# Designed miniproteins, single chains, continued (5), part 33

Each design is a single chain, and the fold is of that chain. pLDDT is the mean over its residues in the fold that is shown.

## One batch from the design tools (miniprotein)

Design m17123
Fold by ESMFold2-Fast:
Structure m17123 (fold): chain A 104 residues (1-104)
Amino acid sequence: SEEKEKKIEEGIALHVEGIEALLEGNYEEAIKKFEAARKLFEEALGENHKAVAASLFNLGKALAKAGNLEEAKKKYEEAIRRLKASEFPDEELLKEAEEALEKL
């Protein structure tokens, strides 16, 4: 639907803005952008879609950079669970999320 397409486009834009904020060291902004992107991707694509998992993984990275290690751990674990529940798991993203969790 047009509504679904708009949510995907908005989610992608928020995800890009989140990456930019993360690279600039604006971790609070990055966290907000990745949380917003995750919600839009869940609504448009379903909870186990790789775009949702990618948003959760990047949210975990932003939380870890902000020093919120316990919350970062939860987001990496959630990303891993959702990737494993996916019909076509992104094996590279799964490996990156597992490695990030081990390094906390």
Scores: mean pLDDT 90

Design m17124
Fold by ESMFold2-Fast:
Structure m17124 (fold): chain A 90 residues (1-90)
Amino acid sequence: DKKKEALEEALRHAERALEAAEAGDFEAAREHLWEVHRVLMENRSEFSIEDFERLSPPFQAAVDALDAKDAEAAVAHIRELIEVIKELLE
């Protein structure tokens, strides 16, 4: 199942982004979030519009928080992204 494999890979990158954000490493957190984006875009045909409507808001909010150097907001939104990915894996 390509969708499941893509979500599992995206989840691993999102968890690494969370670790980096919690450590205050905003550059590493951003790199890991862009790996989430890459995995999802390479597999975009496997996802519905509703899947992207759920994934995009917490992803964008996390990126915006990292750009603002707001560690608390970045951690919160990366956790939201992880929860959405986990729900899509169920």
Scores: mean pLDDT 90

Design m17125
Fold by ESMFold2-Fast:
Structure m17125 (fold): chain A 70 residues (1-70)
Amino acid sequence: AVASAEDLLARGDKEGALYNFAAAVINGEVSEEEAERFLERLGTTREELEEKAKTIEKMKAAGKEAAAKL
């Protein structure tokens, strides 16, 4: 969640913060304005955020597909 990403960022864990923020973006918890502000604070790019979100989405989709198979 966004709160977890904020906490990790405050601790200097940029990788963990980016991962948790990407998860929040996927869950629709983040506005476009919040995403821009967070990227600026993290010192990263939209591309890195999108790649992390894409990875989480693929893992989520794979889990759904695996659960649907017999």
Scores: mean pLDDT 73

Design m17126
Fold by ESMFold2-Fast:
Structure m17126 (fold): chain A 100 residues (1-100)
Amino acid sequence: SIGERARALAAATTLTATEAEKRALVEELAERYRRAALELLDALGLEDPERRAEVEAELEAVLAAGVPKAVANLTPADIVAMIEVLPEVLAADLAAIAAA
């Protein structure tokens, strides 16, 4: 799962991670999450270009809201929590949008 990968990555960064390495990890996890979300949109079969654009805009808003502003102060637990919360929020939002 995404949560399991996030925990493994967070654990790997705990001993030697610089602020720059933590930022790179957060950005990599956000990109992996974005890719997984787009694959999910494809699987849901959203063929209406306007509707798909609305969902993609909401995804970007969720990702922007979930990214911590102070990378220097991020703990491995913060990274795990960010990734675990973002999938749940996005799944709920995508389900609500698809049902509308």
Scores: mean pLDDT 60

Design m17127
Fold by ESMFold2-Fast:
Structure m17127 (fold): chain A 56 residues (1-56)
Amino acid sequence: MQSRIQQLQQEIDRIDKQLKILDTEHPDSITRTILTNHLQMRKNRLRQELQQIQDQ
C-alpha cells in the first residue's frame, strides 16, 4: 500500500518539475500552453487517485 502512494507522489512531483521547465523555456509559445494544460490535467487525476487510496 505505501509503495503505491509513494509512486503516485513521485509522479506528481515529476509533473511539477516538468511544468516549471515548460514555464521557463517556452514562456509565450502555444506549445507551452498546450503541454502545461495536459500535464496539469494528468496531475489532477493522480491527486484524485491518491486521495481515493488515502480515504479508502
Scores: mean pLDDT 75

Design m17128
Fold by ESMFold2-Fast:
Structure m17128 (fold): chain A 61 residues (1-61)
Amino acid sequence: PTYPYTGVVDLKSVPADFFDVLAEVKKKFPVVLELGRTKIYIHSEDEAAVKEAIEYLKKNL
């Protein structure tokens, strides 16, 4: 699917609760997550949702 807004979060390390944090982001925000080798890509139709998801991931990863 094509999304107008995409954000990126760099992974410094993978915490033990990594997948739980990803599940919470998907639950809280209308975003689709795509995992790269060292990055999380965050896609949405809503720019604010991308920004909020990025902030959440930065705080919890």
Scores: mean pLDDT 80

Design m17129
Fold by ESMFold2-Fast:
Structure m17129 (fold): chain A 90 residues (1-90)
Amino acid sequence: MIDYYLSKLTDAQRALLDQMVKIIMDGIKNNDISTAGKQVAAMAEAQGYSPVGTSIDKSVTEDQIREIMAQFIIMGKAGFFTSATWPAPS
């Protein structure tokens, strides 16, 4: 499903996605996901997106992280239901 979400992104949003994925993957590699999560949240806020917390662990793949982050970017771009009505992953 990753290709579907990527097809909905602008070039600027794909660049943001790449930066967010790199930060999360580095956090997983260095066992410092808390710092990575804070950095991604700050980056999302700086670009005008509302940061959304989600559960991830060391077993997730880069492709899975790209898919999750692409969904967050799409949600922020849409500007609809920026809170309660988006189904958050548990």
Scores: mean pLDDT 62

Design m17130
Fold by ESMFold2-Fast:
Structure m17130 (fold): chain A 74 residues (1-74)
Amino acid sequence: SLDQIKARVDALIAETEARAAAESDEQHRALLVGSTEGILRMLASAISKIDPQAGQELLDYIDKQMAALEAKVA
């Protein structure tokens, strides 16, 4: 379900936040966050091919979660 997919997005964001918090190098933190964003946007794109409405909802959710992550890890 879309809720289960959102829960997996939340888990990956939380793991990325923990890794970024442990990373002392600013460029490495940026690459880590960027890699997570790329993976999540690919997931939303794949879902959009099957269900465009669900894909758009997931993309909007990912954008909000990524903005929150970026604010925390700076």
Scores: mean pLDDT 86

Design m17131
Fold by ESMFold2-Fast:
Structure m17131 (fold): chain A 71 residues (1-71)
Amino acid sequence: MKVREEALRDIKLAEELLKRDPKNPVNVSSAGILLSSASIYADELERRGDLKSAEEIRKRVRELEKKLLEL
């Protein structure tokens, strides 16, 4: 449960950075690092057998990474 909460926190912070100023390269870089961190937590959830939470996190990371690539 805490691993999922940490991943969701990283995703939430990345969303807020991109929403506040998507043209700021520091915010874009920081968001990318947070999404990478969330992906590592998703891998940990998968190792623990929590496949549903891992896929939920990976889906949200992919959606935000797509927005980063559309800059």
Scores: mean pLDDT 81

Design m17132
Fold by ESMFold2-Fast:
Structure m17132 (fold): chain A 58 residues (1-58)
Amino acid sequence: VTGSDLFAYRLQKLQEKLSHNASLNDDDYTSLLKTKNVQEFNKNLERVLSTYPFVLKS
């Protein structure tokens, strides 16, 4: 698994959790999808999870 593969995997898992537990705004979802850098992705992920703390429970 390369960094790119890990990024795609993390994104897929996030999409699955958010889709199930929250009606995520298209802008936030698109922002995460457009992220091409793991550092930026992690920053956006932390922000989204802080906004939707219930996503961390399951």
Scores: mean pLDDT 58

Design m17133
Fold by ESMFold2-Fast:
Structure m17133 (fold): chain A 93 residues (1-93)
Amino acid sequence: MRFGGRLLSEELFEKELEKVEELLEKALETGDEKTLLLALTSLEFILSFAPPELLEKNKERLERIKKLLEEILKKVKNPVLRKEIEILLKKLE
């Protein structure tokens, strides 16, 4: 990313991760597949571009996101969304 380094990149990462957590909580509460798809897509993008240092710094939020994904996986019936969740859970290991 163009701004790359430093505190500003960390703040943007943390803000986007917080949005993902909020979207996942909403998807778990409402069962809305569109909200879930948006959360999964955003999380995949974040994880694809995040340096390892940011993942380690945000391990507590990532652990909460992991738990939310596990709970959603128990409730969601859509096989495509289930597979996306399983892929993301493996990336979070």
Scores: mean pLDDT 79

Design m17134
Fold by ESMFold2-Fast:
Structure m17134 (fold): chain A 90 residues (1-90)
Amino acid sequence: PGAVVTATVTAKPGKGDEVLEKAQKLAEQVGKRPGVLSARVSVSSDGETVNISVQAENLEVARRVGEEIKEEMEKDPSVEKVKVEVRPAP
């Protein structure tokens, strides 16, 4: 069975656009990884919370991708916090 990665990235005040741009670039990069089926980015109505959703073929791929997303987003000075969840797909 597949797995889903959900990353919730909170931007520092006024930095939503910078976080969104980084998230979009990162989603393109992880979408090219072997075993990744899709990668999508969405943003809250206020622009300050960015969600990255990744569908992976298995939990091993999902955990690896989730770790990459967390590390890449956490190193950006425009990011306040990152929450990554990995779940088996039904």
Scores: mean pLDDT 84

Design m17135
Fold by ESMFold2-Fast:
Structure m17135 (fold): chain A 95 residues (1-95)
Amino acid sequence: MEELKRRALRKLVAGEELDEEERRAFEELEREARAEEAALEAELAAISDRREQLELQRERLERLGRELLEWGLISEEQYQEALARLEAHVAAALA
């Protein structure tokens, strides 16, 4: 239940208590997130070029930001600000 996962995450961000169904949905979302992080770590370990590593991390964070925006957890303004900060961080790291 994708709606239940989004509801659980919104309540958690708001500091509200989750019911049993919402807690299970959040646990499933957390397992999915851990699998994504493990996959990212494996990809980063295979990449020796620092620029390619930073670009992969940037793409993942942009995708995550879009998902959060789609789920209504952040505003368009917050998303654009986060992207600008990410671009500045990557530029500084490559300097």
Scores: mean pLDDT 74

Design m17136
Fold by ESMFold2-Fast:
Structure m17136 (fold): chain A 86 residues (1-86)
Amino acid sequence: DKLVKNIIKNKIEVITLTDSNSMPQSKIDQFSQQSLELGKKHTGTDIVIHVSATSDNFDSLMSQAGRLRKQLEKAGYKVSIVSTLA
């Protein structure tokens, strides 16, 4: 809920999820270039959700990304989800 509102207000085009309950600010810059490269591959979408996960967190982060996608699509955005396993 708070994350979705923050994304909409700040017009973020690429979102990196590295934790099940938050978007870790300290890691955003670290993954920004990788997220942008993935976004370039997924042309024709308004927002790319990049899930940067470990095997232990993958299902939880993908579930969170799916919920976030549905909320953003309800707001009128076209969303792609891409994942990388660390």
Scores: mean pLDDT 63

Design m17137
Fold by ESMFold2-Fast:
Structure m17137 (fold): chain A 49 residues (1-49)
Amino acid sequence: SSGLYSHARSLATTIRLSAQADKNISEEDKQGALQYADDLLQQFENYYN
């Protein structure tokens, strides 16, 4: 659905920005968060077909 896609894309962007801005997060956790955001972006690509 359009609503779900928009929400998921916004969430992925929020995760990326939060991970990049968080000075207390370990590099390992930061990379994990960025990888998770990339995984969400891959799911968005599946909606375009």
Scores: mean pLDDT 74

Design m17138
Fold by ESMFold2-Fast:
Structure m17138 (fold): chain A 60 residues (1-60)
Amino acid sequence: MEELEKIVEEVNQEPGTSWERGLRLYERLKPLNVSKEDLEKALNKANITSGARSYILSKL
């Protein structure tokens, strides 16, 4: 969880659109093989749209 929170915080500081941050977050979380529950908790702290959250959850 702590590692996921650090990734989310780093991505939230990146410039660009909420969708671009969502894609970057997906790329960084994909190799970690995270549970859906931990992923949902991390995504709730991310500065991204509900559409981007749904996309990430559907792909992981």
Scores: mean pLDDT 75

Design m17139
Fold by ESMFold2-Fast:
Structure m17139 (fold): chain A 79 residues (1-79)
Amino acid sequence: AEEELEKARRYLEEGKAYLAAGRFEEAVRKTLQAIRYAEKAYPDNPEKSEELRKEADALLAQAIAADPEVVYATLRRLL
């Protein structure tokens, strides 16, 4: 649904803001939420959902490059 796409975009923007602020744990948490909502939107909006998922994956990769220890510790705690 459109609501899930909007939530994915909102979480992606929050994740980008936290990453820019050097707040990697919060950036990871928001990025994982963006991925979750993009996946939920996939059946109704596959193209836009895939686009948001790719953006979220890129953001997560940037966070890993910036502080791998904090990012992996956060992922282990959440997954």
Scores: mean pLDDT 83

Design m17140
Fold by ESMFold2-Fast:
Structure m17140 (fold): chain A 69 residues (1-69)
Amino acid sequence: MSSPSILRLLKELEELRQQAPANLLAQLDQLDQELQSDLERDFESTEEEVGVILSRLGDLEDIRHLMRQ
């Protein structure tokens, strides 16, 4: 079953994509590809899933920070 947390991150990324300047679209495309891959992944444990989610959330927040500068 697809992770609801990863699906939430994909929705947040799509919202950022709609607001992002053209120079950040490549970064958003890369993160989207990684999140799509994560959706198809069978996690071995909840700890592994949480680790991946936190990493992707960090990447998303880095892009948000770049959008503010």
Scores: mean pLDDT 78

Design m17141
Fold by ESMFold2-Fast:
Structure m17141 (fold): chain A 73 residues (1-73)
Amino acid sequence: SPEETADALLAEIEKLTEEVKKASGKQRQVNIERLEGLIFIAQTLIDRGEVTPEQAARLREAIEKAKEEIKKL
C-alpha cells in the first residue's frame, strides 16, 4: 500500500542519512546517490498526493535533514 511504502521509504531515508555521515570515499558517493534517489521518490509520492498529511510532513522533514547532511559533506 502507499502507506506501507511511505513508512518503509521514511525508515530507509533516515538510515541512509546516518550512513552517509559515517561513510568516506567511494562508499560515501554511492550512499549519496542512493539517498538522492530516495529523496526523489519521496518527493514524487508527496507531489502526487499518495501519502497522508502526517506521512508527507515526516517525509519532508527527513528530506530536509538528508539535504542538510549532504550539504555539510
Scores: mean pLDDT 85

Design m17142
Fold by ESMFold2-Fast:
Structure m17142 (fold): chain A 77 residues (1-77)
Amino acid sequence: SIREELLAEAEKIRNITSEDEQQKLKERVKEIKEAVRAGKATREQLVFLGAVTIVKLEEEGGSVEAALRAAVEALEG
């Protein structure tokens, strides 16, 4: 399921601990956002972007479940 894909990708992102890996993550997010704006983002890129958003909200003490539901809805709809 998309929910399982998002949670699996979020776990991979949580395991990024080095500053260099975090910088590469930020660069990849910018690249994917440009692909979204151009209407050329792949499903894999959208799952990745959703997972990054979930991890960021988790770190900020936000509602992870609400973000996960919104991401699933956007990817399934």
Scores: mean pLDDT 79

Design m17143
Fold by ESMFold2-Fast:
Structure m17143 (fold): chain A 89 residues (1-89)
Amino acid sequence: MLEKLKEILEIARKNNDEELAKAVEEAIEAAEKSEPSEEEQVHIEVLLYLLQGDYEKAEELLIKAFKEKKGVPEEEVRKQWEAFLKELA
């Protein structure tokens, strides 16, 4: 996960996104102190796909992870995804 967080940080810096860069730096510090949860790992992978412009893979990964691991209905995952994208905007 640290490797993926560092990749996200590089993309954020390249895009001159100071807010995202700070958030990722804090996430790296947290991950060094304690291993990211399964949920946090999924969020990190989703963020990486979003930054690469692969919105379809980001959405698919999120739905698959919550549906298969937590038994959460797809509709509930979609609402959480829409809320997440709204926070990013």
Scores: mean pLDDT 70

Design m17144
Fold by ESMFold2-Fast:
Structure m17144 (fold): chain A 104 residues (1-104)
Amino acid sequence: MKEEIRKLLEEVVTDPEVKALIDALLDGTLEEEFPELSEADIAALRSALDALESALETKDSKDVTKLVAAKLRVIGARLDLRFVKDPLAKAAAEALIEVAESLL
């Protein structure tokens, strides 16, 4: 999963700072490497990652219920973006959501 996400993001994310933030999110070191992020920034990043992971698990599924659930997670992640204050966190979350939307 983590390596699949990294490969998908290599084509979308060109900013090395945004890439570093996504790597920290994937490795579980986000709070240690980016201590300036608010709880809302962290929640939005985790929501965006959950949406992308759900989209990856669902993209080849014929289960309409799973597809609807994955699409609702993407909508939820989009709503969470409204509370993000950090511009790098916003860019990272937007990239994750855009990839998730492209898979569904």
Scores: mean pLDDT 82

Design m17145
Fold by ESMFold2-Fast:
Parts: sequence; C-alpha cells; structure tokens
Structure m17145 (fold): chain A 78 residues (1-78)
Amino acid sequence: SEKEKILQETKLRFRVIAVSSEVFLARRMASKNPALSAQLLAQAAADADYLAQLAEQYSASPWLQQRIEQVRQEIRQA
C-alpha cells in the first residue's frame, strides 16, 4: 500500500542519516586517532552497503537510492 511504502522510505531515510553521522564522526577523529577513524569508516561502509541492498529490496525512491550511493562515495573518498 502507499502508506507502507511511505513508512519503509521514512525508515530507510532515518538509517541513511545515522550512517552519515557515523562518517561525520569518523572524519572528525581522523587527526587525533587515525586507526579508530579507519575502523569507524569501515563500519559505516558496511552499514551503507547493507542500506543499498535494503533500498533495492524495498524499491526505495530514486532519490533515496542516490543519497545512499552519495554516502558510499564519500566513504570511499575519505
């Protein structure tokens, strides 16, 4: 149903915000603790990959799929 689609999209969007926050924290720690920053980025990458799989499985909007790929690109460039 349309209500179920909106709910799933909203849940996935919330998860993308959480992963983006992990990346932000990792980048802030890069100068003080490079090893921990790398571990946090690796975790964020795994979480983002899982989100990409869920987005395809639930047929998430093209906008949300693009946002997830953008986060994955930011992690690869970090």
Scores: mean pLDDT 85

Design m17146
Fold by ESMFold2-Fast:
Structure m17146 (fold): chain A 66 residues (1-66)
Amino acid sequence: MKEYVDPLTRERIVASEEEIRERLREQVEAHWKKLRNVPSLSDEEVEALTETYLEIAERITKALKA
């Protein structure tokens, strides 16, 4: 398990990388829906944003645990 800080909610999450990816994917979709009713982001766009958010979460987590 890894500890990450969610870049959107600033919540600390202790989970597997796969669980973190799933959670970030949900956050990306929820955030997009708040800006636009439909159309939603494509799966490919959600995946790309999820990877970016995972990198940011790892950087923030590393800084907080220094």
Scores: mean pLDDT 66

Design m17147
Fold by ESMFold2-Fast:
Structure m17147 (fold): chain A 120 residues (1-120)
Amino acid sequence: MTPEEAREAARLLDELIEAFDLVSKAAQLAVNGQYDEAIKLADEAIKKAREIRERALKESTHPGVRDRILALADGVIELAEEVKKAAENGDTEKAQSILNKAQEMRDTLRAEAERFRAAA
């Protein structure tokens, strides 16, 4: 991996951390019974993840980094869609589970982004 590829990977990971933060906020709104707001924020997370996915496909030159970013973006989309379903069904327990998963992934990605910055 070149220093330039490592810098771009760190930027994409930072944007994914923001997308997982949006999922966490949406899940927290669903836990609080704020279902319409949760759905709107989940849709914002899906939009952001799709934009990150398109950038990774267009701009990433390192296959392993690209595949990792694509998998993470797909993970954001999946969790955000689960938040929408939990909100539509009033499933507070499912919303809490999604919140826990999104927070754990965000913390993991922060450590990974710092590792890529160290390689840059």
Scores: mean pLDDT 83

Design m17148
Fold by ESMFold2-Fast:
Structure m17148 (fold): chain A 112 residues (1-112)
Amino acid sequence: MEGLRRQAIVSATAPVVKAMEAAEEKLKNPERSVEEIAKEYGVSKRLITEMELYLRLKRGEISQKEAAETLGTSVSTVSSRFRTIERLLELYEENREAAEAEAAAQVAALAA
């Protein structure tokens, strides 16, 4: 597999991971505004809200129906979006470790 392709996948999926970290920060510190967290993490407020609901659903704190009501959409749309989020997070992890190992090897080769 080509290292450039793995790095491209990591770069394309990184915003979803940043949005997940931003959503975890919002859940940990509810007093912080979504706007403040969005600016700090460099992600959209909408994506943070979707990730917050995804994390709360995974924790059993809300139902898919409650997430759909909060987002102003259908349960089927929420289910589809959350499956996409999950797949993007999986793609990031699958490629991140390989990309990091290749980058570390390249830096070591340049230092030698």
Scores: mean pLDDT 74

Design m17149
Fold by ESMFold2-Fast:
Structure m17149 (fold): chain A 77 residues (1-77)
Amino acid sequence: SFEEELERIRELAKKANEEARKHLLEAVKILEEDPSDLEKIEEHVQKALDILMKEDPELAKEVLAAVQEAVEELLKE
């Protein structure tokens, strides 16, 4: 479900450094409150991934997969 995928992103954010975590949590907040604001969601996700690709590339891969699943669930609803 969409809510389960958002919770997965929150759990992955706990493993991220503070800067990447802030961007991931902001993206989750926008996905919950205003999912039509795709530009802001994409901006925060991209900023988090840019940080994670340098610091923890395996975590970046998991975050990207979780975000893609959340977007797919949103489009199915």
Scores: mean pLDDT 83

Design m17150
Fold by ESMFold2-Fast:
Structure m17150 (fold): chain A 100 residues (1-100)
Amino acid sequence: SAMDEIERLLAEIDALLDEAIRLEEQLTQMIKDNAPDAEIRQQIEKLEAVLEEIRRKLKELNKLIDTHKAPNSVVMRVTQAQFRLLAISAQRWLAEKQLK
């Protein structure tokens, strides 16, 4: 059903957001430890790949929500995921700006 597909996408997005948080925490620690720029860039690229996958799944999820008029509870969960994505994206951007 459409609701089963929505629930699956939400679960996949939550798992990817948890992975993105772990990668962001590693990136923050690498910067504090003055890791080489090349290693920091590699970590930023890994984080960006996960963020792009989240964006793709959110786009798919929003199409399903619009088509099937999903309940407000689902819309709230998507909004929370979008805020988490924005916060991690901001941290990634700040890390990139610290590179020479």
Scores: mean pLDDT 88

Design m17151
Fold by ESMFold2-Fast:
Structure m17151 (fold): chain A 130 residues (1-130)
Amino acid sequence: MEPVKVVTDSLGDFVKTLLEHVPPDPSKRISDLIGVGKATLASNGEVYDLVASVGIDEDGRKVVEVVLTAPDGSERLVITVYLDENNNPVKALVRRLDRALNVTGEEELSAEEADKLVEKIEAELGVKVP
């Protein structure tokens, strides 16, 4: 028996809002894994693989990256949350990638929206962003 963590509709609703308004970004960060799970994208009702990780930017601030991947690898949604020196969300950036991994859209979120996103990720994965 493999216990699967299922992300709730609340994270899916947030991701749906992001997917409704999306322009393009080149940045990538990789660091320590903080959690894995499944998320239902409210925009299409499909169940995606969710991976959340923490990175460090050039200013030494923590960055949270959440990757939602379609089960067949046909598309990805990448959410990057930028944190200040006190680990508080400053903004988030959402990138949409097609099957060929080309960036097809991105959207920037306010600090308040980014904070709510981090809280939802922490709740769904049962972890705390350090």
Scores: mean pLDDT 61

Design m17152
Fold by ESMFold2-Fast:
Structure m17152 (fold): chain A 106 residues (1-106)
Amino acid sequence: MKKKEEELKAARESLDENFEYASKNLTPEQKKIMEELKELLLEAYRAYLDGDVEALNRIIDKMIEIAKKKGYPEAVEILEQARKVPPGEALQLLFKAALNIIYPLK
């Protein structure tokens, strides 16, 4: 129990550090997308720790919907690859997709 809480806290801190560096020149719209993606990444990591593959797949679906709605086809491709790999590799692809959505400051 405590180990999962510590892992989730460490993941949140890592995400905050990585996204804070990118956030200094973001528009308010881009910051809102960033916060939404951070929440989804933390929920994906929690699903992974719980062994809940179905919950992880639902989070991938939500991220694909965001990427499609905002016009990031490269992020969609990365997220579709995440469905085809083991959960640990999927988490790495979700993080890459989130950075792809944010990092071109569009």
Scores: mean pLDDT 76

Design m17153
Fold by ESMFold2-Fast:
Structure m17153 (fold): chain A 90 residues (1-90)
Amino acid sequence: MVVDPELLARFRDRVGALVRRALAEHGVSEEQFIRAASELLGVPLRSMEELQDHLAELATLMAQSTSEEAAEALLDEMVADIAKRAVELS
């Protein structure tokens, strides 16, 4: 499946906004969030940019295969779950 670059850019921006809000609401650092995301997603994420890229790619694939609504719901759920895990690990 080919990733739509415009949709990818839009979801990357959306992920950034969701992550910034989650960090503020839960009082966790970017480092804690990256660690939690790496463990939860089962992939070695090394930076916030890699995390945003990975989540944006998953959302774009979901939007292309299912719907944009499903992709937005997936992002909200994933970011919330990562934030919760980051608090538990810290």
Scores: mean pLDDT 83

Design m17154
Fold by ESMFold2-Fast:
Structure m17154 (fold): chain A 89 residues (1-89)
Amino acid sequence: AEVKQVRVVVPADKNAGELAKRQVQAQVPEAKVPEELVEQISEEAEKARKEFGAKYFALAFAVKDGEVVAAAGAAAPTAEEAQAALDAA
C-alpha cells in the first residue's frame, strides 16, 4: 500500500491549516488536503493559542494515493514540545 507519513510544524495561528497544506504538498506535490481539514487545523491552532498560549502546532498526515486519509496534531509553546506531544499521541 502506498501510504506515506508526512510530518509538518507550523505556527499556532489562523494560518496554520494553509501553511500545513503547503508543507504537505512540498513533500507530496499531488497530495489533496481537504478544505475542511485545512479549516479544522486553523481553528484548533487558534483555539490552542488562545486557551494556553501555544505557539507551534505539529501535525502528522497519512497520504494514500495522493489523498490525506488521516491526520493528527499537537500544539505546544515550543516546536520541540509540539513534536514530542505528537510523538506521544
Scores: mean pLDDT 82

Design m17155
Fold by ESMFold2-Fast:
Structure m17155 (fold): chain A 94 residues (1-94)
Amino acid sequence: SLEEKVEKLAEELEEAIKKGDVEKAIEVLEELGELVRNTPVEELTDEVLEKIEEAARKALAEAEKRGDEKLRKAAIDVEIEIGIKLLEKGVLKL
């Protein structure tokens, strides 16, 4: 399922960050971004989008600690894809 795939990718990202594997973290972020971009808005539940946003935010925080511009860009690219889907869904409430 989409939820299971997102859970697995979020876990892989957290593991890569803990290990300092920046290349793997970027790879996982790129896969998350592509998943968001290629999944219809009807299938992107608020729970799924929130989980991906949390993962991207954690990666962005790590990029800032490291001064890693490639990791920062990869995390921001995921946040942009989420933003596009949120706009397509209309005004989302907190």
Scores: mean pLDDT 85

Design m17156
Fold by ESMFold2-Fast:
Structure m17156 (fold): chain A 87 residues (1-87)
Amino acid sequence: SSAEKAILDSIGREAGARIDELIAEAKRNNWSKEEVRERLEELKRETLERARQLADEAGLSPAQKEHLLETLEIAFEAEMQAILKEL
């Protein structure tokens, strides 16, 4: 739906910017790979919670909300694994 796409676009932009800043901070502070993983997992939890709030505000059905959250979790996990491989 157009509402699902709008949420994905918004969350994608916000999460991408936060990931970029997290990586920059990790390099500045010489974080271990384990610290980066923990911070990315925290960011994933925050991102999914924000997506739930936006889905509820948009009036998405339970099925649409479940699909949105599953899609975001899979995408975030893939990105996290890619980032950790490059560190």
Scores: mean pLDDT 87

